# Designed miniproteins, single chains, continued (5): the designs that were tried, part 54

Each design is a single chain, and the fold is of that chain. pLDDT is the mean over its residues in the fold that is shown.

## One batch from the design tools (miniprotein)

Design m17863
Fold by ESMFold2-Fast:
Structure m17863 (fold): chain A 89 residues (1-89)
Amino acid sequence: SHHAQKILEEYQELLKRLDEAIERIKKLNLSQELLEEVQQAKQQLEQELQFLQNGSVDVPGSEILKRRNQIVEETEKILKKVEEEEKKL
């Protein structure tokens, strides 16, 4: 469906942003705790991507949207936290 493809593209863009954030954290020697939080967010997003790609056709669209809203919100929060820590340098 159009919704599933848009969510897939959104997850792929967020994964790229998380990978870029991980590299910035390492390059700037930001906290180990922040690095671990971003790596956990990446793992969770990869699990949601896998669910979307290989999930059951019987999964309700409402459940897919609820899961998308949660993972997007959580991922954007951690990305914002990285930007705020970078601004303190």
Scores: mean pLDDT 85

Design m17864
Fold by ESMFold2-Fast:
Structure m17864 (fold): chain A 68 residues (1-68)
Amino acid sequence: YKKKSIEAAKKGDGKKAVEYAKKALESTKDPEEKRKISTEVIETSLKNGLDEAAEKISKISKELLPPV
């Protein structure tokens, strides 16, 4: 799912990038892996001009990650 989210972001498909990012985060139980997934997908989305997708992924990630 992480790879599919990144590929969608690179293609400019913000909706699929968010969908696959959510699935990647939900399928991963390790908090450090969730942080790495969210960081990489958000960064890729921002680099491809998908600001809305990056914001949605950030919100999903914040809800699924423990507070620090």
Scores: mean pLDDT 76

Design m17865
Fold by ESMFold2-Fast:
Parts: sequence; C-alpha cells; structure tokens
Structure m17865 (fold): chain A 66 residues (1-66)
Amino acid sequence: IQQQLQQSQQVWDQMISLVKQGKYDEAKKLAEQALKQGIGLPPGVEKAVKDGSSGEEVGKAILDSS
C-alpha cells in the first residue's frame, strides 16, 4: 500500500510538471499508462483519458485536480 501510494504520487507529480511545461500530449500519455497499470487518478483526469479527450483537456483536468 505505502509503496503503491508513493508510486502514484510520483506519477502524479510528473504529470503536473509536464502540464506546467506545456507538454499536454506527454501528460496524457503518462495518464493513459498510469490507468493501464492500475494506478488511481483523480476522477476528472480518469474520465478525460477514457473519453479520449485532447492532451489540452487532459492537462486541464490534471490542473483542476491538483
């Protein structure tokens, strides 16, 4: 649980960093990979990824959830 929580936090911090750098498509790709690995994401981010939203929309969901 603790190690999985730490991994989730690391991935989340990386996604926020990518969005702040304007790398929306890379943040979207990382979010897609996180969901495939069973890493929990905020509901808004998970929905945006599952709906096939643009990198910009996924990035907005990441910022809205941080």
Scores: mean pLDDT 78

Design m17866
Fold by ESMFold2-Fast:
Structure m17866 (fold): chain A 80 residues (1-80)
Amino acid sequence: VREAVERAAEKIQKLLEKEGYGEAAPKVRERVLATARLPPELRPESTREAVYDVLLEAGAPEELARKLAEEAQKIVAEEL
């Protein structure tokens, strides 16, 4: 489970770096790794909220933050 969440966190980090939010990637990675402590059914939604919040704090437009958060949610749902 932790190994799968770590794989998801790496994919999400690369996604954020590709979009120019590399500085936000460590904080997102930390929050995604923390979802390993949650029940499986809560991990995708927790990841979506974490990515969305961190990207908004980093100055990303709301539409982009939502789109990237939804993509991160899919990554976690597929790995877990």
Scores: mean pLDDT 78

Design m17867
Fold by ESMFold2-Fast:
Structure m17867 (fold): chain A 80 residues (1-80)
Amino acid sequence: LTDEQREKIIELGNKAQEAVEKGDYDKAVEYAREILEIAPDNPLVLEGVKKLLDYIIKKHPENEKARELKAEVDARLAAL
């Protein structure tokens, strides 16, 4: 990852955490998707996003966006 990409991922991760704390799970999933667009095959990023999505699904099991993105992340991790 470039320094710019790393900095953007940290920024988006902080925004995702803020969204989760506010109960805005759809927004948190949108930030997680943006992180994956920056680093779609980075194992540490994929693991971080997976943990975030697992938490969202635990709190809001009906969140379809979180479940869809988790399936994508799980598939990417399995391909590594």
Scores: mean pLDDT 84

Design m17868
Fold by ESMFold2-Fast:
Structure m17868 (fold): chain A 73 residues (1-73)
Amino acid sequence: STRSEFLALETSRAISEVEEALERPDLTAEERTQLQEYLQTLQEEQASGQPDLKTIVDAHVYLALLDIKRATA
């Protein structure tokens, strides 16, 4: 299924983007905890072969909100 292949690829991309975000020195403790929770869920979904569009979307929305917060600070 092209959808399953797409979601697996997007899960891998989301993992990479969350890992990059976790390298940021300016994260609050709450932001770091939330990113670690997304990373864990994405990794579990990748390992089980059951990618979830909601997890991918939620992670990307959170990353976008972090960028908006920094742009307005």
Scores: mean pLDDT 87

Design m17869
Fold by ESMFold2-Fast:
Structure m17869 (fold): chain A 78 residues (1-78)
Amino acid sequence: SRPGGEVFSRSVYSNQYATYQGIVQQHPDLADQLNAIFQRHLEEGKRRAAELLPGILSLGALADALGQGALESQQLAK
């Protein structure tokens, strides 16, 4: 993979995980539900990436799935 794409992919993952951790810090009583949401979207993103053509599209699918997980986590935490 190209260095820029690799750095971007890791940055997106780190940002989504940091968002998830921030939500858990504010709502520790929802930690199990928040973890389930994050893991479900991570696994779905990995599954979708594996089904697509190998390469750049796989990173996009993973990033999109993690973004959806962050949105669902924010809605649960309201």
Scores: mean pLDDT 66

Design m17870
Fold by ESMFold2-Fast:
Structure m17870 (fold): chain A 74 residues (1-74)
Amino acid sequence: SDEEIEKKVEKFREYLESKKKEFIENPELLEQLKKGVELLKARLPSLDEEQKELAERLIEILEEFIEEVEEELE
């Protein structure tokens, strides 16, 4: 379970990095991503334990990615 979560997290991180240029070139995509993260955070209390763990890890990665994209735009 934990190993599967880590593998999904790593694959998702690699996917986001492959899309970084698109987010830098399209500010609307970054705004949509930020909205998606806030919606995911709002759903955390209603998720089961395993779903919550995965969601929390994905939120961390998404927030790190958003910060990296915003840094590149400055």
Scores: mean pLDDT 81

Design m17871
Fold by ESMFold2-Fast:
Structure m17871 (fold): chain A 66 residues (1-66)
Amino acid sequence: GEEAARKAVEAARRGDRAAALSYAGQAAIMTKQGATGDAKKLGDAAMSGSSSVEGAEKAYEMALSL
């Protein structure tokens, strides 16, 4: 969980949207398995969307803010 969240943040900081969304998706899966910290923040953002696309967008925005 933590490694995926860290990689999502680093990908977002370098402008690699595809990698950031991929890692944020992994963090969302880990949130369902009891993730904490940044992984939980990314997973919660991904799950707050009304669709998988909106969830991915929210997760990317969260990764940029971390």
Scores: mean pLDDT 70

Design m17872
Fold by ESMFold2-Fast:
Structure m17872 (fold): chain A 85 residues (1-85)
Amino acid sequence: SKEEFLEAAKRLGVPDELIEKLKENDTFSREEAIEILSALLGIHPEWIELALPKKDTYTIDDILEIIGRLLNVSPEEVKEAILKK
């Protein structure tokens, strides 16, 4: 769920400003999605942009799918790994 993802992102040290964006929005622009993914993965924004499908809008589920694709794992496994204590 959205709440579980936000708690996990906060535990990973994602900046509070990005957590507030994730909390208040159900969808993100391509630029915002790149910023969020870059922060979550510690990867340069230009590298993220090359790996992203060409879309105008992204959801949290889209972000999890992209993380899974970049790490070569399922989105559900990404969620589980992030939630590990």
Scores: mean pLDDT 69

Design m17873
Fold by ESMFold2-Fast:
Structure m17873 (fold): chain A 62 residues (1-62)
Amino acid sequence: KAEELYKKHREEIKKINEEALSNDGDVEKAREIMERYNKLTFGLSDEERKAIIEGIIKEKEK
């Protein structure tokens, strides 16, 4: 499920993750980014959300 969602929403999730990583500790911006991510991943378990994040990290590491 999470892997399929990652494939469908790869570019959107990647952009959200890049914005989060480039955030200079702005609490309000961090909240906005988190809300966008939560909206996109609504209804997923914590395990599924973690798998999506780990997939993005692995892609960046390669």
Scores: mean pLDDT 66

Design m17874
Fold by ESMFold2-Fast:
Structure m17874 (fold): chain A 88 residues (1-88)
Amino acid sequence: EPPLAEAELAALRAALEAVLRDEIAKRAAELGRDPSAALAQVGPLAEETAEALRDRRAETIERLKEELANENNPSTRERLEALLAALE
């Protein structure tokens, strides 16, 4: 099996890509902007963010749990739950 750290990083990256795509779509709609340029940056941004979040895993998990407790939007809650699952 691949090292657990590599599998964890890959799962976190995938979860971050999903979260970023959803947030970009929402923000683009709110601002009346074309999301295409921002969507092209999702992969690289998710990779860099996944590495940074994994390095601060414990702190990030606690922050995400607090964010999830205060979030009322079902779609956003689902994305936050996916991100937490990838970090755990």
Scores: mean pLDDT 71

Design m17875
Fold by ESMFold2-Fast:
Structure m17875 (fold): chain A 63 residues (1-63)
Amino acid sequence: SHHERGVAGARKALALGEEALAAGDAKGASSYFGVAVQGAREVGDEELEKRAREVRDRAVSLI
């Protein structure tokens, strides 16, 4: 479904952001986490949005 694809997309962006952050790419990570926040909001997954916002804010603080 559209909702299932949207959640999967947001989770993929979150995972890519975590990989970028682990590689020392805070700027790339913040961009991926931003995509995850937008995707989670679009599908109404408030818990996923909150998680994505927390890691995005952390990544932004490193650049």
Scores: mean pLDDT 82

Design m17876
Fold by ESMFold2-Fast:
Structure m17876 (fold): chain A 92 residues (1-92)
Amino acid sequence: MKIDFYVEKDGEREFWGTAYAYTVEDAVEIMRLAIEHAREKGYDRLIFEFEKVDKETAAQLARGAEELGRELGLKVTVEERDGEVIITVELE
C-alpha cells in the first residue's frame, strides 16, 4: 500500500514523502518511525494518506493507528472514504 506523508508546523503544511508497506504491521511500524522523527523535528501534526486500500485493510489500519496513539499518548484521528484512509496524529 502507498503512504503519503504530510507534516504541519505553525499552520504550514508540507509534503514529507512517500513510503510503501506490504502489511498493516509494516504500515504501523512506518507510522511509529515517522512520528518519532516528526516529534524530534518539532512538528505539531503528522498526516498519513493511504491510497487503494480495501475495507478490511482500512479497518485494520484504523485499529493499528488508534492502538499506536494510545501506546504513545497521542491523539489520533482516522478518516475513511472509498479506497482511502487518512490518519492524523497530534504531536503536542
Scores: mean pLDDT 86

Design m17877
Fold by ESMFold2-Fast:
Structure m17877 (fold): chain A 85 residues (1-85)
Amino acid sequence: SKELIEEAMRLLGVARTHVLLGDLEGANEDVKKAIEQLEKAGKTEAARKVNELGQEAIDYARQGDIDKALELLRESARVAEETLK
């Protein structure tokens, strides 16, 4: 449903905020919840892509590359948004 996809996008935005605050555990949980919302919406391919991009984002954040982590999370949100069509 549209509401599940919008919730996934919101959660990916919260994940970006957690990355900025240095809360990588919180960011990882937000990404996992976003994936669950996309799966519930039947958007299996988007959920897989968000998982791949989200894990890469967390890995870059752990390395201190916050700019790359934020860009990957924005790309994840765009992937979710594209499923609204």
Scores: mean pLDDT 90

Design m17878
Fold by ESMFold2-Fast:
Structure m17878 (fold): chain A 82 residues (1-82)
Amino acid sequence: IKDVELARENVRAARQLLERARELREQAAKLRAQGPQYAAEAERLEIQADFLEMAARVSAYLAKSVGDEEVEKEAEEILEEV
């Protein structure tokens, strides 16, 4: 029953990636608020966050594929946050 443990690991990985993406988006927003001279750096952080969100979505889909009802619900909540 290693598949359920692997699915839970994928859910945890997805949550960590989303948290990191959220932090990057907050940093980007703060930089944009400071002035146009920071726009390029903010855009770089936003692109990085987009990549992390994509990785989180992939991890969540992999977790859903295992067919465990509880894990599927958690994965769907993660996908809704993206």
Scores: mean pLDDT 83

Design m17879
Fold by ESMFold2-Fast:
Structure m17879 (fold): chain A 95 residues (1-95)
Amino acid sequence: SQEISDSASRVMRNRSDPQVSQIMQLISNMYSAMQNGDTDSRQQYFDQFVQQVQQMSQTNPQIARDMLIVASQSARNAGDFDTSQRLRDMARQIG
């Protein structure tokens, strides 16, 4: 959708920000851990992602929402529909 494309574009434009890059790397690490059956690392990366996105929402709610939308799409692409739905619900709560 246009919303997903717009969110992805804004995240990509902000990838030079170390905080944005680090937060998005947590999602990549989470799904790598999931593919390897490492449930403890998967959960740890997910918890870190949620915490850092919530912190960022206090200063940059738009980019926090955009990161949740991009992460939701990554979850869907991985077949993790429950996590995808949770991330979308969190994005709605931010704005």
Scores: mean pLDDT 83

Design m17880
Fold by ESMFold2-Fast:
Structure m17880 (fold): chain A 73 residues (1-73)
Amino acid sequence: SNAKLREEVAREMLEASKKVLELLKAGKKEEAEKLNEETLAKLEPRVKELEPMPMTEEMKKLAEEVRELAAKS
């Protein structure tokens, strides 16, 4: 079942987003960009093969915070 893979991908995305956000808050922009790039590259093939994955409210909020902090760079 793809449900387990979808849950694992969502968990990895959420964990990576939290780490990226913390790095950006700490002013470690290059480290945050590297982590974001590596995470997207790792997960992209699996995400493309999965059915549309609804984002949780926590994931949406983290994505917004990351976008806002990155935009200040």
Scores: mean pLDDT 71

Design m17881
Fold by ESMFold2-Fast:
Structure m17881 (fold): chain A 94 residues (1-94)
Amino acid sequence: SIGDIMLEVVRRIVEKMLEEGRISRRQASSLLGLMEYVIRENEDSPDEELIKTFLSALATALADLGVPQEVIDAVVKTIREAVETGVIPEVPEV
């Protein structure tokens, strides 16, 4: 599903942030839980509405974690590309 593709990109970003010591395991779990919740609550929504809500929630959460706006923009672009192609590209540096 589109939700599974978007969540997989977030998992890869979170793993990278954990490996670099930028976030705690608790922060990682909270972010993934939030993204899973957004997908579940928008399960019956049109794909574009799910995508917009997911990206908005993710951008806010990443900003709260201190991720620079240019990196957030790159993450959003990566997720949109993954959804359009069905292929998860290389995740941006965070």
Scores: mean pLDDT 84

Design m17882
Fold by ESMFold2-Fast:
Structure m17882 (fold): chain A 80 residues (1-80)
Amino acid sequence: SEEKEQKVQALINIYQSVLDTKPSALPPDMRQVSEELLEELQAKKDTVPEEALKLLEEAVKTSNLEEALELEKQALELLK
């Protein structure tokens, strides 16, 4: 659904913007927003593909921002 796609796109936008300026770590505020977006998606697990949720969980947990961004893009494709 559009709402789920928008939440994944927001995660992509957060990680992409950080990679463009500081590729080493998410700022605390962006980390908090990313975790909140993941919690909202996990709350909708009955309507989000399990594969997409797994990719997003790995993306938010990884310290590698480039890996996180690729996982988030893969999750978005599964929602289309």
Scores: mean pLDDT 79

Design m17883
Fold by ESMFold2-Fast:
Structure m17883 (fold): chain A 110 residues (1-110)
Amino acid sequence: MAVYGKTERSTEAANKLVEVAKEKGKEALLEILREVRKVAIEEIDKEDLSVEEWVAAKLRLIGELLNIELAKTPEELAQEILRFFETVEDVLSEEGFEKVLKKLEELIKK
């Protein structure tokens, strides 16, 4: 089942990773997500955020990856992946989010 989020880009990114999990398993998905999260965290450090907003953004990304690792059903996994990308899009500038999507495409491609 495909997931549908608030934006087309977050929805597309989430569905691409759900497809990776179906083909290669959850561990392959988690390896890609850990690398994507590194880029997202680096881009958060470049945003003009208050200390409180910066801490909250990083904690949200850490929590979403943990929720993905703890997901027990394919439906739960798909929803938590979508929440991760929606959180990234919400906290980053358009330029920062595009860098995250570019890293995702590079990792999926091989």
Scores: mean pLDDT 78

Design m17884
Fold by ESMFold2-Fast:
Structure m17884 (fold): chain A 66 residues (1-66)
Amino acid sequence: PASHEEVSEVARAVAAAPGGDAALARRIAHYLMESEKASKEDVERITEAARAGDVEGALRLAEEVR
């Protein structure tokens, strides 16, 4: 499962991204927190998508994990 530190980093990236906001950041964070199968690689991929401005992709990746 994703650590609190990893989830916090994803949330910050989503909230700061163009098209992202605090509500979307919280939803993605909840998906990762509730996921038992989210790996470090999954978290890094979601964070990278958000930082690239692909908040829709970040959300889809989080939903795929759980």
Scores: mean pLDDT 77

Design m17885
Fold by ESMFold2-Fast:
Structure m17885 (fold): chain A 92 residues (1-92)
Amino acid sequence: MEIKLEFDLPAEKPDEVAWFRQTPGRRTELLALNGKPVPGSPRADRVEVKVEGNKAILTIKDVKPEDSGIYRVLARVGDEVFRSADVEVKVE
């Protein structure tokens, strides 16, 4: 089973896009930066990201209970930083 999350961006072709996961009581985890999964991450082989028009897309393959958390995207356009809405994922 896979999960696909879509986040609205303020503009097409932002200068930088970062995908994050946060769980209560833990540090925020960087999943991917600028279309590339973070090297050495325990999720790198299961995470795919892309930017398509004004949408940032995150796909998690072979979803596991530890993938539960709050997902968000930060995008930079020039000197402005946009924060997406938080999306809660619960895997049982």
Scores: mean pLDDT 78

Design m17886
Fold by ESMFold2-Fast:
Structure m17886 (fold): chain A 69 residues (1-69)
Amino acid sequence: MDDFIDRLNDLVRYHSLSEAAKKLKTYLIDQYGISEEDAQKIADLVAQGKLSEAIDLAIELLKRKEEEL
């Protein structure tokens, strides 16, 4: 959890919101196996500056992914 939040904060500080969203989408798919559709929803929230909503959605999706395993 902390690693995800730290990475998100770093991305939005070092990049534009649109670039941060793009990088985060790739990261979520490659590292956590989140579906492209769900990763895009998180990326759209980041691009809009809705960081708290993006974090909440990411946490929910990651917990659901673990429950399926």
Scores: mean pLDDT 77

Design m17887
Fold by ESMFold2-Fast:
Structure m17887 (fold): chain A 61 residues (1-61)
Amino acid sequence: MSVADVALRYAEEQIKKHNLKPTPAQLAELWRVVRDVDRNRASVAEALARVDAWLQKILAE
């Protein structure tokens, strides 16, 4: 499983856990995060931290 796959699965689990309905703009930002961690060959820990930052922005709204 790639780091991008791990990040995406983690994001899906968090969306379900918090019963979120992300907007198209929020989903576009998630896809940007996933592409960026894949492009930069980020660690799993960094990928999850970046997904957490995206989730915190949604939860704060």
Scores: mean pLDDT 79

Design m17888
Fold by ESMFold2-Fast:
Structure m17888 (fold): chain A 67 residues (1-67)
Amino acid sequence: GAMARARALALVREAAEAAGLDEARIEQVLRYAERGDSDAVGTLLLLHGASPETASRVGRAVHEAFG
């Protein structure tokens, strides 16, 4: 539902900000999330230094809300 999607996008933004992504890259990751591309979201977070646990948790939230 709309609440699950809003929560997933908030988790993506929080994880991307914590990993040090700039706003342009955060917006790119959010676009992947909105398309249900949980693999791209997880991969981009990992490439920017997010932990495997964080990338997996956020990717799962995206898959459940948008996949």
Scores: mean pLDDT 88

Design m17889
Fold by ESMFold2-Fast:
Structure m17889 (fold): chain A 97 residues (1-97)
Amino acid sequence: SMEEERRRLEAEIYLGLARISLAVGMPDLAIELARKAVELAPDDEEIRREAERIIRLAKLMQEALKKGLITEDELFKLAMSMSEEELEEYLEKLLKE
């Protein structure tokens, strides 16, 4: 339906905003926005998959901050200079014990 199509487009906008939130080192906001995207389009597998990927990276950012392995300022600088894939690999290595 037209309403379903509109909700899907709104979900895509929320995913875009979630990625911007990741790029500026704001994991809490990224998770909230990604979850909103899934709420708007719960049956869209592509939106779900992209949201899960965003939430995964955001949780790695949260864990690194919580453990004091990185400061908010350091995270902001890294997030702005790295791709999502590079940042995920960096944080996974940082959190590895």
Scores: mean pLDDT 88

Design m17890
Fold by ESMFold2-Fast:
Structure m17890 (fold): chain A 77 residues (1-77)
Amino acid sequence: MLPELNEEERELAEELSKKFNIPLEKVEKYLKLRKAYPLASYEEIGKKVGLSKETVQRMDFEIGVRELEEAVKKVFK
């Protein structure tokens, strides 16, 4: 069974949905799969969600950037 998203992860899903123009349900499924299978390939996640490998890679990168921005903002705000 896929894990549930917490409130912060749901907010991230909404932001990714808007940025990449992907249905929210697909982004939530992607986040749940990444949470359950952090070492799964971009291709494996993409196939299960119905997204391209390139889209999964871009979302993984965006999450990393947002985590870094949040860390920086907590120090400088």
Scores: mean pLDDT 79

Design m17891
Fold by ESMFold2-Fast:
Structure m17891 (fold): chain A 83 residues (1-83)
Amino acid sequence: MEELKKQLELEKRRNEARQRLADGTADTIVNRAKEIAEKEGIEKGYEFAKQVADDLAKSPEMAPAAEATRRRMDEVYEELKKK
């Protein structure tokens, strides 16, 4: 019983660490997309992030990073459109 609780806590911590890494990966991709948007235009930056997210989604272990990238890029795209 105690062993099962410890295993569940460790699994939860591992999942939280994986999510933090996924969010960090998404931040890196979105920051690169912003750089591309400044240099080549908003559409080019958006397409870059979208293509990278689609490639990440092909790997089950990278699916959280793909989802985080899509979510953050949609927010950033709306902000860039207002400028």
Scores: mean pLDDT 78

Design m17892
Fold by ESMFold2-Fast:
Structure m17892 (fold): chain A 65 residues (1-65)
Amino acid sequence: PSEEIKEKAKEIVEEVVEELKKEGLTPSKELIEEAYRAALTALTAGVSEEKVKEAVLALVKRQLA
């Protein structure tokens, strides 16, 4: 993936982590890495930024349940 896609994936994951922190949830480093890989893969496949953010948030919340 390009550096631009890597930066976008990082931004999406950071936004998801901040949203979860506001809810009192702190994902593990391993889960954050998994979220980053998922975002990176989806963005590389051409999935929209908005849809990737929604999917990553759902993934992280599911793993915390």
Scores: mean pLDDT 81

Design m17893
Fold by ESMFold2-Fast:
Structure m17893 (fold): chain A 73 residues (1-73)
Amino acid sequence: MVYVGMTSLMTSDKPGVGPISGTPIIPIEEIDEEVIREAVKLIIENSSVEPTASEEEMIEMYKEAFEKVKKEL
């Protein structure tokens, strides 16, 4: 489990790429700003690698992505 990491960080850093390994499983119906904020915090905390974006920027990006998914439902 310790042999992965770069791929996840690279993918999450690239615009237009959706969430990948490490994405928390959350009921789509109940996805809120608070939930997204906690998910982003966990992803950053688990990586223990040089951050590619600030927490606020990542929260905004994920919020927009989850809003699209929620709307599609």
Scores: mean pLDDT 54

Design m17894
Fold by ESMFold2-Fast:
Structure m17894 (fold): chain A 74 residues (1-74)
Amino acid sequence: MEKALKNMEAFIEFLRDARLSEEVIEAAEELKKAFEEGKISEEEAQQTLSDVYQALLDGASEEEILAILRKGIE
């Protein structure tokens, strides 16, 4: 749990450093909150972060990144 939360915090800071929109940052914070509240598993949270990271490497749009984060919360 603690390690996963630190990884999510580091990832959110990475998104901020990459100058992504506040809407994307807000969605990432909502994913972290869903994990902290037990609405999603550690495996589901980690998979969503991996999907976002892969999409960024592939040059995905902010709309695509936002869709991945929102799907991860559902």
Scores: mean pLDDT 80

Design m17895
Fold by ESMFold2-Fast:
Structure m17895 (fold): chain A 82 residues (1-82)
Amino acid sequence: SRKEEVEKLLELIEEAAKVLKVPEEYKEDVENIKKYVEKNNLTLEEFLNLSQEELNSLVKNVEFMEKLRHTILSLKRKEELE
């Protein structure tokens, strides 16, 4: 279901943040991303298709956002192979 897909994306975001050992200053950006995902009921596919303008509205550090997205994709790939 869409709810399960949204919950899965939120889990991947949390796991990616742990893997990256996100410093305290970027934790607000992570929380903003999670709130946006929940509010808009985004799946992983929809999240990956967000425009640059939408992403820039959520986070102050675009480089951090790209790192987060790459880590999420890596975690999803690993899960599919398990």
Scores: mean pLDDT 78

Design m17896
Fold by ESMFold2-Fast:
Parts: structure tokens; C-alpha cells; sequence
Structure m17896 (fold): chain A 74 residues (1-74)
């Protein structure tokens, strides 16, 4: 559905922003942890909603971001 795909895209963009914050704040444990939690949540939602919407390219993009962050998101 269009609504699931929009949410998947929004979650993917949120994941990109969280990954940027994670890299920026690697020396700040509070900000780093907050960014890491946002990244995990956003990537998980992007993968799940991407699969539910049938957008394989979006799922691959989310998995590539996870790999860049050293995360295993399935």
C-alpha cells in the first residue's frame, strides 16, 4: 500500500539522519546512545515495511545502511 511505502521511506530517511548523528557524536555517550537507538528502530521499521510493501530496493538500501553501521537487521 502507498501508506506503508511512505512510512518505509520516512523510516529510511530517519535512519540516514540517525547514522549521521551516530558518526558525529561517537565521543558523546548520551548522544551516541540516543542516535544508535533511533538508528536501530528506524532501520528495523524500514526493512519490515519495505518487505511488506514489496519494495526490494528500499529493503536493500536499509540493509546497506545497517551494514555501514555494523548492525545485522533482517
Amino acid sequence: SAALLERARASLEAAREALRELKEHKDDPIKYTAAALRLIGSLTEAVHLGRASGDEALVREAQALAEEAGLDIR
Scores: mean pLDDT 85

Design m17897
Fold by ESMFold2-Fast:
Structure m17897 (fold): chain A 91 residues (1-91)
Amino acid sequence: TREEFKRKLMVKALDILIKLGKEYDLPQALIDKIDELKQKVEDNKISIDEAEEEYRRLYGQMMLMLDPETREKFILQYEKEVSAAEQQLNE
């Protein structure tokens, strides 16, 4: 279903955020919150709409913690990896 596709893509996107958060030395407490959201999405314990809201909140928090130059690099790398993951799910 479309919802199952969105859920799988969100799990992959959250995995990428955790990986990049660690690479960019973001606070462990924030990375832990992203991992908690990922587990709720994987376990089907949260609706997709609620997960998208929480995802946007956490992503926004990450962006505010990065300087402008680092933020640009983070966003480009994140978008590239999410696009690759989405293509892999469609292949």
Scores: mean pLDDT 86

Design m17898
Fold by ESMFold2-Fast:
Structure m17898 (fold): chain A 106 residues (1-106)
Amino acid sequence: SMEEKLKQVIANLKKIKDADEKFFEKLMELIEKYDPKLAKSLKKLIENFDDLNVPRGKEEWQKKFEELLNKMNEAYQNKDEKKMEEIAKELVELLKKHLPELLEIE
């Protein structure tokens, strides 16, 4: 379901926030630069997310999402701001394509 796919995205972002808050802040800043509504929706969902038992996503785009997050972390550690911006654009496009409901959250 779309709800299960959304939970998997939010669970991955929550894990990032819990592991490295500064990296998470930079990631959200770049997402906000490309789509402020998406960033606002993601922040609200992450703040209210407490489900620790979300299974790994099985869809090809969910694997791509995880790969992009890993590449973003590598770019962040290397201080490659241009690469981080490119990956943030891909993340925004991927989420808008597969989870358009994120843009409708008040």
Scores: mean pLDDT 80

